# Ledger of designs, part 113: designed miniproteins, single chains, continued (3)

Each design is a single chain, and the fold is of that chain. pLDDT is the mean over its residues in the fold that is shown.

## One batch from the design tools (miniprotein)

Design m11931
Fold by ESMFold2-Fast:
Structure m11931 (fold): chain A 104 residues (1-104)
Amino acid sequence: GAKEEIESALEELEEAVETGDVDAAKVATEKLIELAKQVTDASLIKEAASKLLELAEKAVKEGNKDIAIILAEGLIELSKLLPDPNVAIALSLQAIGLLIEANM
């Protein structure tokens, strides 16, 4: 189901972050966003966004700038799918902070 497909995309993304594979990170992030657009469960989108945030923070910490930018942009796209505007705004601001840190 949709949960298993999202979990699979997140596992692909974790591997891309671990290996520093920029192209794989981009493909997995685009797949995750496409899957998120097809789900009606806001909780599942929120869980995916939380995991993507953790991976983006890890990419910044490890100095993987290109991956950090891809993941932060993905967070902004996922934030647009969240029904709570306060949660969406908070996630977008976190993503912008990661973009600034990745470019320092």
Scores: mean pLDDT 85

Design m11932
Fold by ESMFold2-Fast:
Structure m11932 (fold): chain A 55 residues (1-55)
Amino acid sequence: MSQDQIVQQAVDLGIQLINDGASVDDAVAEASRYALSQGASLPDINRAASRVVES
């Protein structure tokens, strides 16, 4: 899986959690954990977190 695919999946997870009633902080934490578990680099984890906050 590419880094861009990992970032997109992490963002999708974060947005889904917010839609389900999670706080932005909780959604960012879960998206970041997911990205890390998939082997994302630190810059890509930061990109995913930023995109969840901006959604």
Scores: mean pLDDT 81

Design m11933
Fold by ESMFold2-Fast:
Structure m11933 (fold): chain A 87 residues (1-87)
Amino acid sequence: MEELGKKYQEVLELLEKAKEAIEKGDYKSAAEYIVKASNLLRQMNGEPPVPEEEQKKVEKLIKENKEELLEQLEGQIERAKELLKTF
């Protein structure tokens, strides 16, 4: 429980930093934070990490779909906060 809660806390912090970076127009930093958060979640599920090339793909996706991605990111942040309440 403690290790899982710690990883969810790290995911939450990364997602919040990603949202802030997108709002500031720093899509490169936002992509880095999103990939790190995704890799933590994948590690928790026993899945391999996303490839390095995926970060550039995420950066492009953020730039082209900023509003939709911000909405999805906000939803993920709220879900992570709710999950942390159970730890």
Scores: mean pLDDT 78

Design m11934
Fold by ESMFold2-Fast:
Structure m11934 (fold): chain A 94 residues (1-94)
Amino acid sequence: DEEFIERVLAELEKTGPMDEELREKALRVAEFLVKALNKEATIEELKELHETVFGTPRELLDSLSDEELEKMIEQLAEYTKALMEGKTAAEINA
């Protein structure tokens, strides 16, 4: 949702000035995390995000099983839920 996206962008702005490219990448990640939380994210969207934002080769992504990719989406959904509940990344990874 918009409130989560605004929170992510606000936290990134505190660390230093963001150029337009970094803002676009942060926005794409935040939008995907919201989709994962709502169980609307697809394996294809996960692969596209990795290619466009992280530069991961498609061949490597295609080598992963659907089960592994679905588990990644589930982990991202749980992480996003914890962030939406007001936990920091440090608290989630503790």
Scores: mean pLDDT 73

Design m11935
Fold by ESMFold2-Fast:
Structure m11935 (fold): chain A 99 residues (1-99)
Amino acid sequence: SEVDEIVKKAREILEEIFNEKFPLYKISREELEAAAEKLRRYSALPPSPESIRIGAAAMLMVKKEYEDKYSPEEAEKLALQVGALVAWAAEERRRKARE
């Protein structure tokens, strides 16, 4: 599915940035779109909707992974920062692939 491909791309970028393995979380389309809207409100993002969705998936994965290790507020701040970082990394990969 489209959502599963977005989650897979987010996982690949997260694993490269953090040199850690992340589980392949099951994320619904509704969760992904809600996370993307939140990321748009609080972060400077690339123009590509696909890059934003990849960042949103990374945000959700980071929140799920770290919510038990950090306070909910700290986990949310980290997730937003990582989501934005992954969105920009995805956009740069898209630009290089089209050069």
Scores: mean pLDDT 82

Design m11936
Fold by ESMFold2-Fast:
Structure m11936 (fold): chain A 96 residues (1-96)
Amino acid sequence: LFSLEAQQLLGRADFLRGTAIRLYSQGKISLEEFRERMIESVELLREGLILAGADEEKVTRAADELIELIRNGASLSEIVRGYNDLITIGMDSLKL
């Protein structure tokens, strides 16, 4: 069971990610705004996963790599894939 704080961070990350993808796909925000919101979501996801008991080193490395990829002009598909990979790395590190 995750702490309430971890659950809140993970929920905020998911909400921000889902909203950013939806608004960008509808042409309501720019690619730059989408990237900024995705970076914010990644930082919340990293904090939430670590607080939930995920491997801090693995999650931090994966999050930093994804943020760098986004800042260096990654496409929507690359960002979505990297985000899903970060979730998988975090969740797999919770399997004892």
Scores: mean pLDDT 87

Design m11937
Fold by ESMFold2-Fast:
Structure m11937 (fold): chain A 100 residues (1-100)
Amino acid sequence: SDELQAFADELEALLAEAVRAYQAGDLETELAILRRAAEKALEFARRHGDAVLESRAENVLRLLEEAERAPPEEARQLMDRAQAGLQHMVAEIRARVAAL
């Protein structure tokens, strides 16, 4: 699906922006970008009735909400888990695209 491909490309672009924010030491900007990516994933999942992707996106948003309230060290761990969750979602979408 061209729509699945475009969505995976959009999430990958946001993840690349998050990596740049991390490299700049800008935790607040990294958190905001990861939240935007997770919100887009949730919106996409809901539009397509994808309950599994919806659950994954909701879990990422929960991790990011915990990170906002956590001390910097714990926030880093939560954000790393959120980023891994988003990367996993991109990989699953890419696999669906590659399977036709």
Scores: mean pLDDT 87

Design m11938
Fold by ESMFold2-Fast:
Structure m11938 (fold): chain A 78 residues (1-78)
Amino acid sequence: ARAEADAHVAEGDKYEALGNKYLEQGDYKKAAALFKKAADHYRKASLLYRKAGDQEKADEAWKKAMAALQKATYLESK
C-alpha cells in the first residue's frame, strides 16, 4: 500500500513536470490534460496513504491533487 502510494506520487510528479513543459511552450490543451493525469495519480496516492495510516502524506498528496486540478481547469478556461 505505502510503496504503491509512493509510486503514484512519483508518476504524478512526472506528469506535472511534463505539463509544465507544455505550458511553457504555450500548449495549454496538452498541459491541462497532463495536470489532470497528475491529479489522478496524487488522489490515488492520498487514498493509499490514508489506508496505510500515513495521514500527513495523505494530506500532502491531496493538496498536490487539488493544485494540479486547479491548474488544469484554469488552462481549459483560456
Scores: mean pLDDT 87

Design m11939
Fold by ESMFold2-Fast:
Structure m11939 (fold): chain A 107 residues (1-107)
Amino acid sequence: EKGKEVREEIEKKIKEDPSLVTVLEGIVKAAAAGDDKLAEELRKELIESTFNDPKMVELVTAAYEIGKAIREGDKETLEKNAKIILDFAKEAGDEDLIELVEKWLEK
C-alpha cells in the first residue's frame, strides 16, 4: 500500500536524521500523500521540542500548506508558502533547506 510505504520512509529518515530539513520534508511528503495524521504528529513534535516557538509554528504550517498545494496542484499557495521557508533558510544559512525548497518550486 503506497500510503504505508510513504509513512515508513518518512519515519525512517527522521529517525536517521532528526534535522529541521528532514522534519519539514516529512511534513510536506505526508501532506502531499494525504496522511494528514502523520503531518499533524510531526508538526506537534517539532513545535513542542522548540517550546512553542512562533517561528517554528509558521514553518510547520508553511510545510503542511506546501504538501497540500502539491496534492491539489495549487501553484500560488505552493510559491507563497515556499517563500516563507526559503526566507528563513537564507537568514539561517541552511543550504540544505534552501536546496529542498528550490526542488519543491521546480515541481
Scores: mean pLDDT 81

Design m11940
Fold by ESMFold2-Fast:
Formats: sequence, structure tokens, C-alpha cells
Structure m11940 (fold): chain A 70 residues (1-70)
Amino acid sequence: MELEKKIEELRDRVLALYRTLKARHPEMSKEELIEVARRIAEELADKAGLTPEQKQRLIDEVLAEVERDL
């Protein structure tokens, strides 16, 4: 239960940072925005001490939302 909430919190944080960056840099390509979102998710997962499996889940969830937003 705590773990699911932690992943949801991290996902929301990544998406907030990504959307802020997208708004500030309208010149960025779709590919560049996807790579930025992926890197933010990776960094936050590493800082939170997630396992490789949990990190991959966070990345997959973030990228799915980014693809829908673009």
C-alpha cells in the first residue's frame, strides 16, 4: 500500500516537472520531451531507492502519460 502511493507520488511529481518544462520550452520536439520525462523519472526513482522493477514501472507509467499528453 505505501509502495503504490510512493510510485503514484513520484509519477505525479515527474509529470508536473515535465509539464512545466514543456510550457517553458515550446520549441522542444516530442522526442526531446519524452527523453526529458524518462530522465526525470530515472533520477527520482534512483533517489527514492526503488528496485529495478519498480523503477521500470515508474518509467513505463510516466511515458504512457507523456505520450497521451503529446
Scores: mean pLDDT 81

Design m11941
Fold by ESMFold2-Fast:
Structure m11941 (fold): chain A 94 residues (1-94)
Amino acid sequence: VSRIMGLLGLSKEKADALSQDLLLEADKVFEDLNIQTLKDAVFSDRSSNAAELAHLLRLGVRYAKNDGELEEIISLAKSEDLEALQKLVQRLQE
């Protein structure tokens, strides 16, 4: 949880807001992450793809099996590489 907030490079205020959704067990993080909170914390003033990127980030966080996969997902989401993020999340779901 704290690892995810660090990788996102969030300010204390944004990290605190996101951490309210991340207080739950790791296996439930996907279910409890609020897409609007992720959008506001990571993509608030970004492209029209912000909602889709937030959704894929939420899925990727749930299906990532190690820190390397998690870091790659967060990096792709922050760079708004929608196609690469979607491909990675799909691979992780398999």
Scores: mean pLDDT 59

Design m11942
Fold by ESMFold2-Fast:
Structure m11942 (fold): chain A 74 residues (1-74)
Amino acid sequence: MEERKKIIEEISKLLDEAETAYRQGRYDEADKLLKEAIDLANKNADKLTPEESARIVGGILRVVGVRVERDLAA
């Protein structure tokens, strides 16, 4: 339970930091944070419940949406 909770908290933190970085124009840092969040989620996918996985996917899609918005504005 504790390990899984820490993984979810770390992924959520990385996604929140990535979104903030994209909104602030720190694109290289944001891309790195998003990649780290996705990599961590993929490595631990088998340890997550379906509900936890759905929440993480939702978070990733949110941040990707911000990234696409910024890419189109460039």
Scores: mean pLDDT 79

Design m11943
Fold by ESMFold2-Fast:
Structure m11943 (fold): chain A 56 residues (1-56)
Amino acid sequence: MKTTVRENNGVKTTTTDLSEHESEQVVETESSVTTAKVVRDENGRIIDVEATTVPK
C-alpha cells in the first residue's frame, strides 16, 4: 500500500493506492472533506469513481 500526501493552497490531498487498479483520495479543504474511490483499467483509464463530501 502506497500513501502520498500533498498540500497546496490550503487543500490537503491524501492518495492511497489500494491495488494496481484501485486508489482512494481524501481531499480536505477549509470547509469540507471529500473521499473518492477511483478504479482504473490496465491502461490507467478511470472506469469508476465514487465520491462523498462531508462539510466541516
Scores: mean pLDDT 77

Design m11944
Fold by ESMFold2-Fast:
Structure m11944 (fold): chain A 61 residues (1-61)
Amino acid sequence: SMDEEAGIAAGRAAPGASGSLAGAAGATGVYDENAQKAMSTAKGGKIAGEAALRAGLAKES
């Protein structure tokens, strides 16, 4: 999962901002204004946020 490794690097670039927020927005749901705003904030880091959260778990593996 080299894509997950890229997510780790991206997550470090946005640890508590767009990266993490994008992951939370995806989990919250599609039909939510807050999720829409989080998506706009993480426009360029949406995948990075979700991948970073997953990569954090995979890092130990």
Scores: mean pLDDT 50

Design m11945
Fold by ESMFold2-Fast:
Structure m11945 (fold): chain A 55 residues (1-55)
Amino acid sequence: SPMEIMDLGSKYVLNQSLSLIYRKEGKLDEAEKLQAKADELLAQLDALVKQMAAA
């Protein structure tokens, strides 16, 4: 649904932004975990968008 796209997109942006902040602070392990979460959310968003486009 469009609401799920907005929710996933918001979570992606948040995790991506936090990853960049933590990387700048030298918290590399935490930054990589946040980046991995952002990448997972982006993959979920891509799959959902493709499913909606196919409907």
Scores: mean pLDDT 84

Design m11946
Fold by ESMFold2-Fast:
Structure m11946 (fold): chain A 79 residues (1-79)
Amino acid sequence: GAEDTRIAAELAREGGLAGETKEEANAAAGALIQAAADAGLISDEGARIAGIGFNNGAGEGENGREAGELGAEKAEALA
C-alpha cells in the first residue's frame, strides 16, 4: 500500500542521488527498490509504483543529481 510506496520512494532518493548521469541515477534507484522488495521490506506493487514515479521524474533531469531529486519527488507524489 501507500506505506510500501513511501519506503520505496525514500530508497529511490538515496540510490538516485548516487548516480553521475540521469541513466545511472535511474539504475541505482531501481536496484535499491528491487533489493528492498527481494528482502521483503516493501511489496512488489509498492516497488513497481515507486519505480514508475522515479523513472518519470528522473527523465526531466540533466544530470544524476537533478535526476535523483526529480525522480524522488515524483515517486513520493505517488505514495
Scores: mean pLDDT 77

Design m11947
Fold by ESMFold2-Fast:
Structure m11947 (fold): chain A 73 residues (1-73)
Amino acid sequence: AEEFIKEAEELIRKHAEKLIEAGSSPEIAEALLLMTRGVLEIEASKLGEDAEKVREAIREATEKAIREIKEAA
């Protein structure tokens, strides 16, 4: 579970950084990050009892990334 969380958080962070570097609009960047979150939450659902802990970490990382993009815009 911890390794999945670490990899998911890193992926979200790197995506946000690339979107900022590319000059993406906050609306498009938010949509792309929410799609990434959706895919990661589906994969997290396969982890059984750890699924909710992983989803919470993914939600927090995504919300932080969206805030950083909006602040950079």
Scores: mean pLDDT 79

Design m11948
Fold by ESMFold2-Fast:
Structure m11948 (fold): chain A 71 residues (1-71)
Amino acid sequence: SQEEERERRLQEFERRVLGVTLREAAALAAGKITRDEAVARVTAEIRRLGEEYDVPEAETERWLAAAVAML
């Protein structure tokens, strides 16, 4: 159904947001990038994922705020 398709896309979006956040957090912890670079990379990638998975901008921005708080 359309509802199942939407739920699947949201789950994939959430999984990828977590993956991006953990990857950039690991790079930051390893001293490979600065916090400002990590925030910029996470911001660009999460906004791109929001567009890719057709997630409303307001919801994408909420996930972005949560991801940045984890850095």
Scores: mean pLDDT 86

Design m11949
Fold by ESMFold2-Fast:
Structure m11949 (fold): chain A 74 residues (1-74)
Amino acid sequence: MSLEQLLDRLLEGVGEAVRLIEAHPDPELRRRALEQLIALVNELSARLAAGTLTPADAQAFLAQVEALIAELRA
């Protein structure tokens, strides 16, 4: 998978995570999940701006977003 394809999937995953957070009935889980997502997006944005983002890094970020989505769906 290319970096571009990983970034497209990551953008979709972030959008899904936001929707799940908005719909979640537990305010504590919403707050914790939102804080985690913001931290992930900030780190991703910093690496993109610095030109240091590798496909391996993007895949690791995607895995973290997918794990958050799984937690929100549980």
Scores: mean pLDDT 84

Design m11950
Fold by ESMFold2-Fast:
Structure m11950 (fold): chain A 68 residues (1-68)
Amino acid sequence: MKIEVLDETHVKVYSKEKAILTIKYEGKTVKIELKDGDIVIILSKEDKLIADGKEFNLYDVVEEQLKK
């Protein structure tokens, strides 16, 4: 799996298998299955991507890439 940061709120996800986006909004958890090349809009610091048994915090990924 590869995450390409487009800007502070948008990432493009590449996965050979289904990646699952988990969005937490005010205590609600929503899970969305992504396809290769899907663009994700980050809604909160708690947004997570799960692929191949790995969990990625999207806010942390964006911060790391845009930090300089």
Scores: mean pLDDT 75

Design m11951
Fold by ESMFold2-Fast:
Structure m11951 (fold): chain A 77 residues (1-77)
Amino acid sequence: SQQLLDEFLANLEKAVELATKNKDFDSARALLDATIAQMDALMAQKNGSLFTPEQLKKYNEAVEKAKKIIDEAIKKS
């Protein structure tokens, strides 16, 4: 589960980089949305047992930060 969490966190970081460094807002939004959809699908299939509450908190905080950064980058374009 830690390896899987690290993969999701890395995808969120890549989405942020696409928006902030590359100004590729379409790819940034697509990767953010795909990452969230993949996590939701995994949680539904495994009844949430893949992650601890602490890991889910870390993921949710990373999602909120990524959304904020991407939204701000788009507003500044």
Scores: mean pLDDT 84

Design m11952
Fold by ESMFold2-Fast:
Structure m11952 (fold): chain A 85 residues (1-85)
Amino acid sequence: MGLSDEQIVEDLRLAAEAARELRREAEELERKAEETGSEELRRQAALLDAAAGILFAAAEFLYELAKKYGSEEAKREAEEIMEEA
């Protein structure tokens, strides 16, 4: 048997939250890089943005699974999670 509705929603939440946090950190580092001219901060920002993109893609995949196979409650929770992504 595959992932339960609860596991899919929880994994989606973790992936979406991690993606949002990394995107926020990337934006903050990019701002600081622009203010200071730091190449190191610019490189870190680019890496975090790329990592956020990968996690967002994982979240999108899990969201599609919830929409196709999840209960109505799981679909609602998945939509709320993705609204914040």
Scores: mean pLDDT 81

Design m11953
Fold by ESMFold2-Fast:
Structure m11953 (fold): chain A 83 residues (1-83)
Amino acid sequence: MKTKIILTLKITGGKLKPGTVTLEFEVDKKLTKEEVEELIKELEEIGAKIKSVKFTEDKVEIEIEINSEQLDEIAKILEKYLL
C-alpha cells in the first residue's frame, strides 16, 4: 500500500519571507497513525506549531507553522520518517 503525504508549511518568521509552502510525498508503505504521531512529536520538539493533522486510509495532511531557520531540522525529520 502507498500513502500520500501533504505537508503544508506556514513560514511566519526568520530569514525567508512569510508564506506557505506545500510539499507532497508518496511513500511506498502504509504509514500507521502511530508513526504519524511520532513524526508530529519530533516536529513539535524542534519548535514547530501543529495547526492540523488529517489522517485517512491513503492520505495524511499535516499543517504546521515554522520559522524558516527550522527548515534544515524539518528536512532531517522528513527524511527519517518518509524516506
Scores: mean pLDDT 77

Design m11954
Fold by ESMFold2-Fast:
Structure m11954 (fold): chain A 94 residues (1-94)
Amino acid sequence: MVLATTIEHPKMGPMVLLLDPAARLATVAPSEEEARRLLEEALARGLSGLLLDTGFVRALLRDGRIENLSPAAALVPDLDELVREAAAQVAALS
């Protein structure tokens, strides 16, 4: 079962969060279609944690660590804010 919600980000606008609790996987992207594609890709790869794609930064939060999958290190502060908001939504949906 996949749960869906939205996160309002001041700089990036509305983001969509999808959660698959059975897989211990959440994805965040600018649209539900993009978030679903990320979820399907991550499930196919056997990933767990929080995977984000803002169009500028693609990153995986796992075991309290951020793996930046894109070279856009300048967006790390915005990523930390989005990660905190996404984690709060995951907790609220659990």
Scores: mean pLDDT 67

Design m11955
Fold by ESMFold2-Fast:
Structure m11955 (fold): chain A 66 residues (1-66)
Amino acid sequence: AVWPASPTAIELLAERLEREFGVPKEKAKEVIEKAKKGKTIDSKTLGKQLEKEFGVPASKAAAVTD
């Protein structure tokens, strides 16, 4: 799945990360911004950042970003 880099998509993804992993919404938004490539959010980069920043297992990060 590909997430658009729109404010609405970033908000929905941040809420999902908060619900699934307890990541604070503001910190989730920062990680999503780091994964932004042009007009889309790169799920692979997002998963890697979630693992490094919050210790989220790569398999669970992949599931939430798909």
Scores: mean pLDDT 75

Design m11956
Fold by ESMFold2-Fast:
Structure m11956 (fold): chain A 94 residues (1-94)
Amino acid sequence: MKGEIFDPEVKEDGTVKVTVKLTLPDSVKEARVIIKNESTGETKIELIPRAKEHTVTFEVKAKPGETLKVKAYFYDLDTGEVRLLAEKTFKIEP
């Protein structure tokens, strides 16, 4: 089991791409990846069903100096277990 949050790619149009890779055990029914722009309040959520390995790419708008917070969780629906797999905070550089 592992979660990896890659460094964001900033495009010339102000689009920021954030990629998250998850490796989940077969007992996990669902995982969530949440990305929030703390400056604008924009939040994106992806639900990942029963994937052993999954890669999710988010496209958000962020300006230099804004902060993005990314969290990846898994949910075991059989046991009710919830675990944070990865968390990373990025400040968008000028």
Scores: mean pLDDT 73

Design m11957
Fold by ESMFold2-Fast:
Structure m11957 (fold): chain A 75 residues (1-75)
Amino acid sequence: MVEEIEKDLEEARKLVGELQKETDVSKANELYDKAAELLYKYQPSNEDTDLIPLEVERALLLIQAAVSKLAVERK
């Protein structure tokens, strides 16, 4: 599980980087959906947060920040 989380977070970091540079709404929406899927995969696991390394937590926060930025612009 931990190794799976690390792999997903590496993917998440790539998505965050692309989201930060993305100006096209269509592509940003796709990146947003992918980042949201990764975020929500771990979001409901309050017990798993104790096992999540600091690097993992930071990646999740970056995804959440990127998602929130797009949500504000969408509304």
Scores: mean pLDDT 61

Design m11958
Fold by ESMFold2-Fast:
Structure m11958 (fold): chain A 73 residues (1-73)
Amino acid sequence: ASEEELEKAIEEAKKEIEEAAKRDPSPDSINNAGVRALILALERNPEFSEEQKRKLAEGVGEAAKEALKKAGL
């Protein structure tokens, strides 16, 4: 898989987390959305290398952290 596919997967996960935060800006909602987004991204991209999977997890974690900050959490 290309770096572009990795970046796209991270952006899609970020959008899912942001949408979840808009519906329910609680820590549980945002954290659960982050976990679900990561699992789905990994399932959709089984061809990702261990390094790409690590970068994906890092990007999803950062998106969840930013969503929590915006929610005042």
Scores: mean pLDDT 81

Design m11959
Fold by ESMFold2-Fast:
Structure m11959 (fold): chain A 79 residues (1-79)
Amino acid sequence: DVVERARELFEQGRELYKKKDYDGAIEYFTQAAELARGVDPRLQFEALAHLAQTYLDMGDREKAEEALAKALAVAKELR
């Protein structure tokens, strides 16, 4: 089940983020957002929002803005 796998990847990303493994968190949040695309827009939004926050914590403002822009585009579709 693609949605179940996307949730598992998202949760793994959150655990890595808590451990300050930001490189690992980025990879898992990116995979979760990709798998959630078109099937679970709320999970896609959450993964992209966490990706943006992780980039901000690493000091990569450009990648954070890109991820945030993607998250906001998904959020508009949720209305």
Scores: mean pLDDT 88

Design m11960
Fold by ESMFold2-Fast:
Structure m11960 (fold): chain A 73 residues (1-73)
Amino acid sequence: EEKKEKVLKKLKEVLETLAQVLDEDPAFAREILDKIEPLLKEAKEYIRQGDYDKAEELVEKAKKILEEMLAKH
């Protein structure tokens, strides 16, 4: 349960950052989404299966890509 809450919180943070980028620069948000959407979709599947450790790895990977793209933009 605690692991689930931690993963969901991290996922929410990624989605909130993406929503902010979408409001400021929709084209750039689309570029980010194209790269991280497969990872976020996979993470949601692992959350459904109860594999929170794998879900966290995927969310962290998505977060790293998001942060890298933001830093270079």
Scores: mean pLDDT 84

Design m11961
Fold by ESMFold2-Fast:
Structure m11961 (fold): chain A 80 residues (1-80)
Amino acid sequence: SRARVLAANEAALRHFIENKEELLKMAQSSDAVKATGAALLAIGAIEDARILKRLGGDEALAEEAERVAKEVLEAYKKAL
């Protein structure tokens, strides 16, 4: 059901936020594969957060995930 999919997406975004420090380290890594991987995870989190807000899920969670994702992307761009 849609509710089950939303719950799974919310769990995934909570996990993303919990791993903020590791994602920031990956984004700043001299290993291009790790850095790009962190950037792609951040882009995915932004997309998932926007979907969650549109579908009436946890808006505060979605906004926090977007903030974390933007920090990861900023770190990635500055480290390039």
Scores: mean pLDDT 87

Design m11962
Fold by ESMFold2-Fast:
Structure m11962 (fold): chain A 74 residues (1-74)
Amino acid sequence: SMEELAEKLLEEFEKELKKIAEEYKDNLQLYNQKVQELVRKYSKKLEELLDEETVEKVERRMVGIYLRISDEVL
């Protein structure tokens, strides 16, 4: 289902973001650059795989994941 695919993509996004945060936690400028690259990569995947309404919901959840991981690791 679309919902199961969305959850899988969010799980993969969080896993990749945690790796970036751990690797670049001491360099905020580079961290932000790597996060922007990751977001662009996932935005393209989301647009190809999911309907527009689901993309908007997943992108909002990605922002929440970004804020949480940044707070926890940085």
Scores: mean pLDDT 86

Design m11963
Fold by ESMFold2-Fast:
Structure m11963 (fold): chain A 61 residues (1-61)
Amino acid sequence: SALLRERDAIVAEFRALGMGDLADLFDAHVTELIRQGRLADAQRVLDAARALVARLRARRA
């Protein structure tokens, strides 16, 4: 549940940045990892995506 909430938050961040295609691909990928029980891999992808969102915001500012 915590991973799903974090996924949804990051997906919303990508969409807010105008990166809908990336948001859709990220949503599908993280959902697949969670479905496979690869929770540690899902968390690493979420951590990397959060860092990417921060960099994209900085680049757009």
Scores: mean pLDDT 85

Design m11964
Fold by ESMFold2-Fast:
Structure m11964 (fold): chain A 78 residues (1-78)
Amino acid sequence: MIEVTSEEKREELARKMAEITGRPLETELEELDFLLARDDPERVKAWLQRVLKLPPEEAERVAEALASGEAIDAPPEP
């Protein structure tokens, strides 16, 4: 069987963010997918902080989860 990938985790994050913002983040998620393909967790972390306004600690955790294919924790609602 094919294991879960960063793409599937990206889609999961997209679904959660669309529910929070009321709009799909297709463009932003394409940028995220590109950064994940580069295997550059620092850029992914910076992107999460800028686009999703995550604190540095949560952005780092989410970036690592996306790279490793683990479950992603959604940021807390405002």
Scores: mean pLDDT 60

Design m11965
Fold by ESMFold2-Fast:
Structure m11965 (fold): chain A 81 residues (1-81)
Amino acid sequence: MWEEQLRKAHEAGRAGDVKTFAIHMAEAMLEIARELGDDELVARVQRVLDRLRAAETDAEALAIFRSELLPLDAELSALLR
């Protein structure tokens, strides 16, 4: 359930763990994309999630979050409105 991933993201954010925050945000988006049945969006979010998991630094994770995850979040949010 995507709400659990958002809770984990919020906890990581409060702890200053940017990489863990971004990963849980991506996992929440992945669950929403699956509920929408959008296989293309699921695949796109999964690729960003895999890149976030492979990031060795918070700076890399933040760059991926800003350049790749935030645009996907905007697309997903538009579908939910």
Scores: mean pLDDT 82

Design m11966
Fold by ESMFold2-Fast:
Structure m11966 (fold): chain A 69 residues (1-69)
Amino acid sequence: MLLSDEELEEEARLLSRAVFLAIARNNPAKTGARVGEDGVVEIDASSPLREEVKEEAERLGLEVRIVEP
């Protein structure tokens, strides 16, 4: 069963913050970072912050997948 709304919101904030940093650094149209339906974080392969976002998501118990748009 899914976590409480409060716990889910907190995790979403931390993850959103990390992907926002990646997008802001690399140009939004190019990065394409997002969270998929299964909770998998999809990060554009060309992002230089790919590793940082991946590590943050994994720290939160989330799965990460690097994708090419």
Scores: mean pLDDT 61

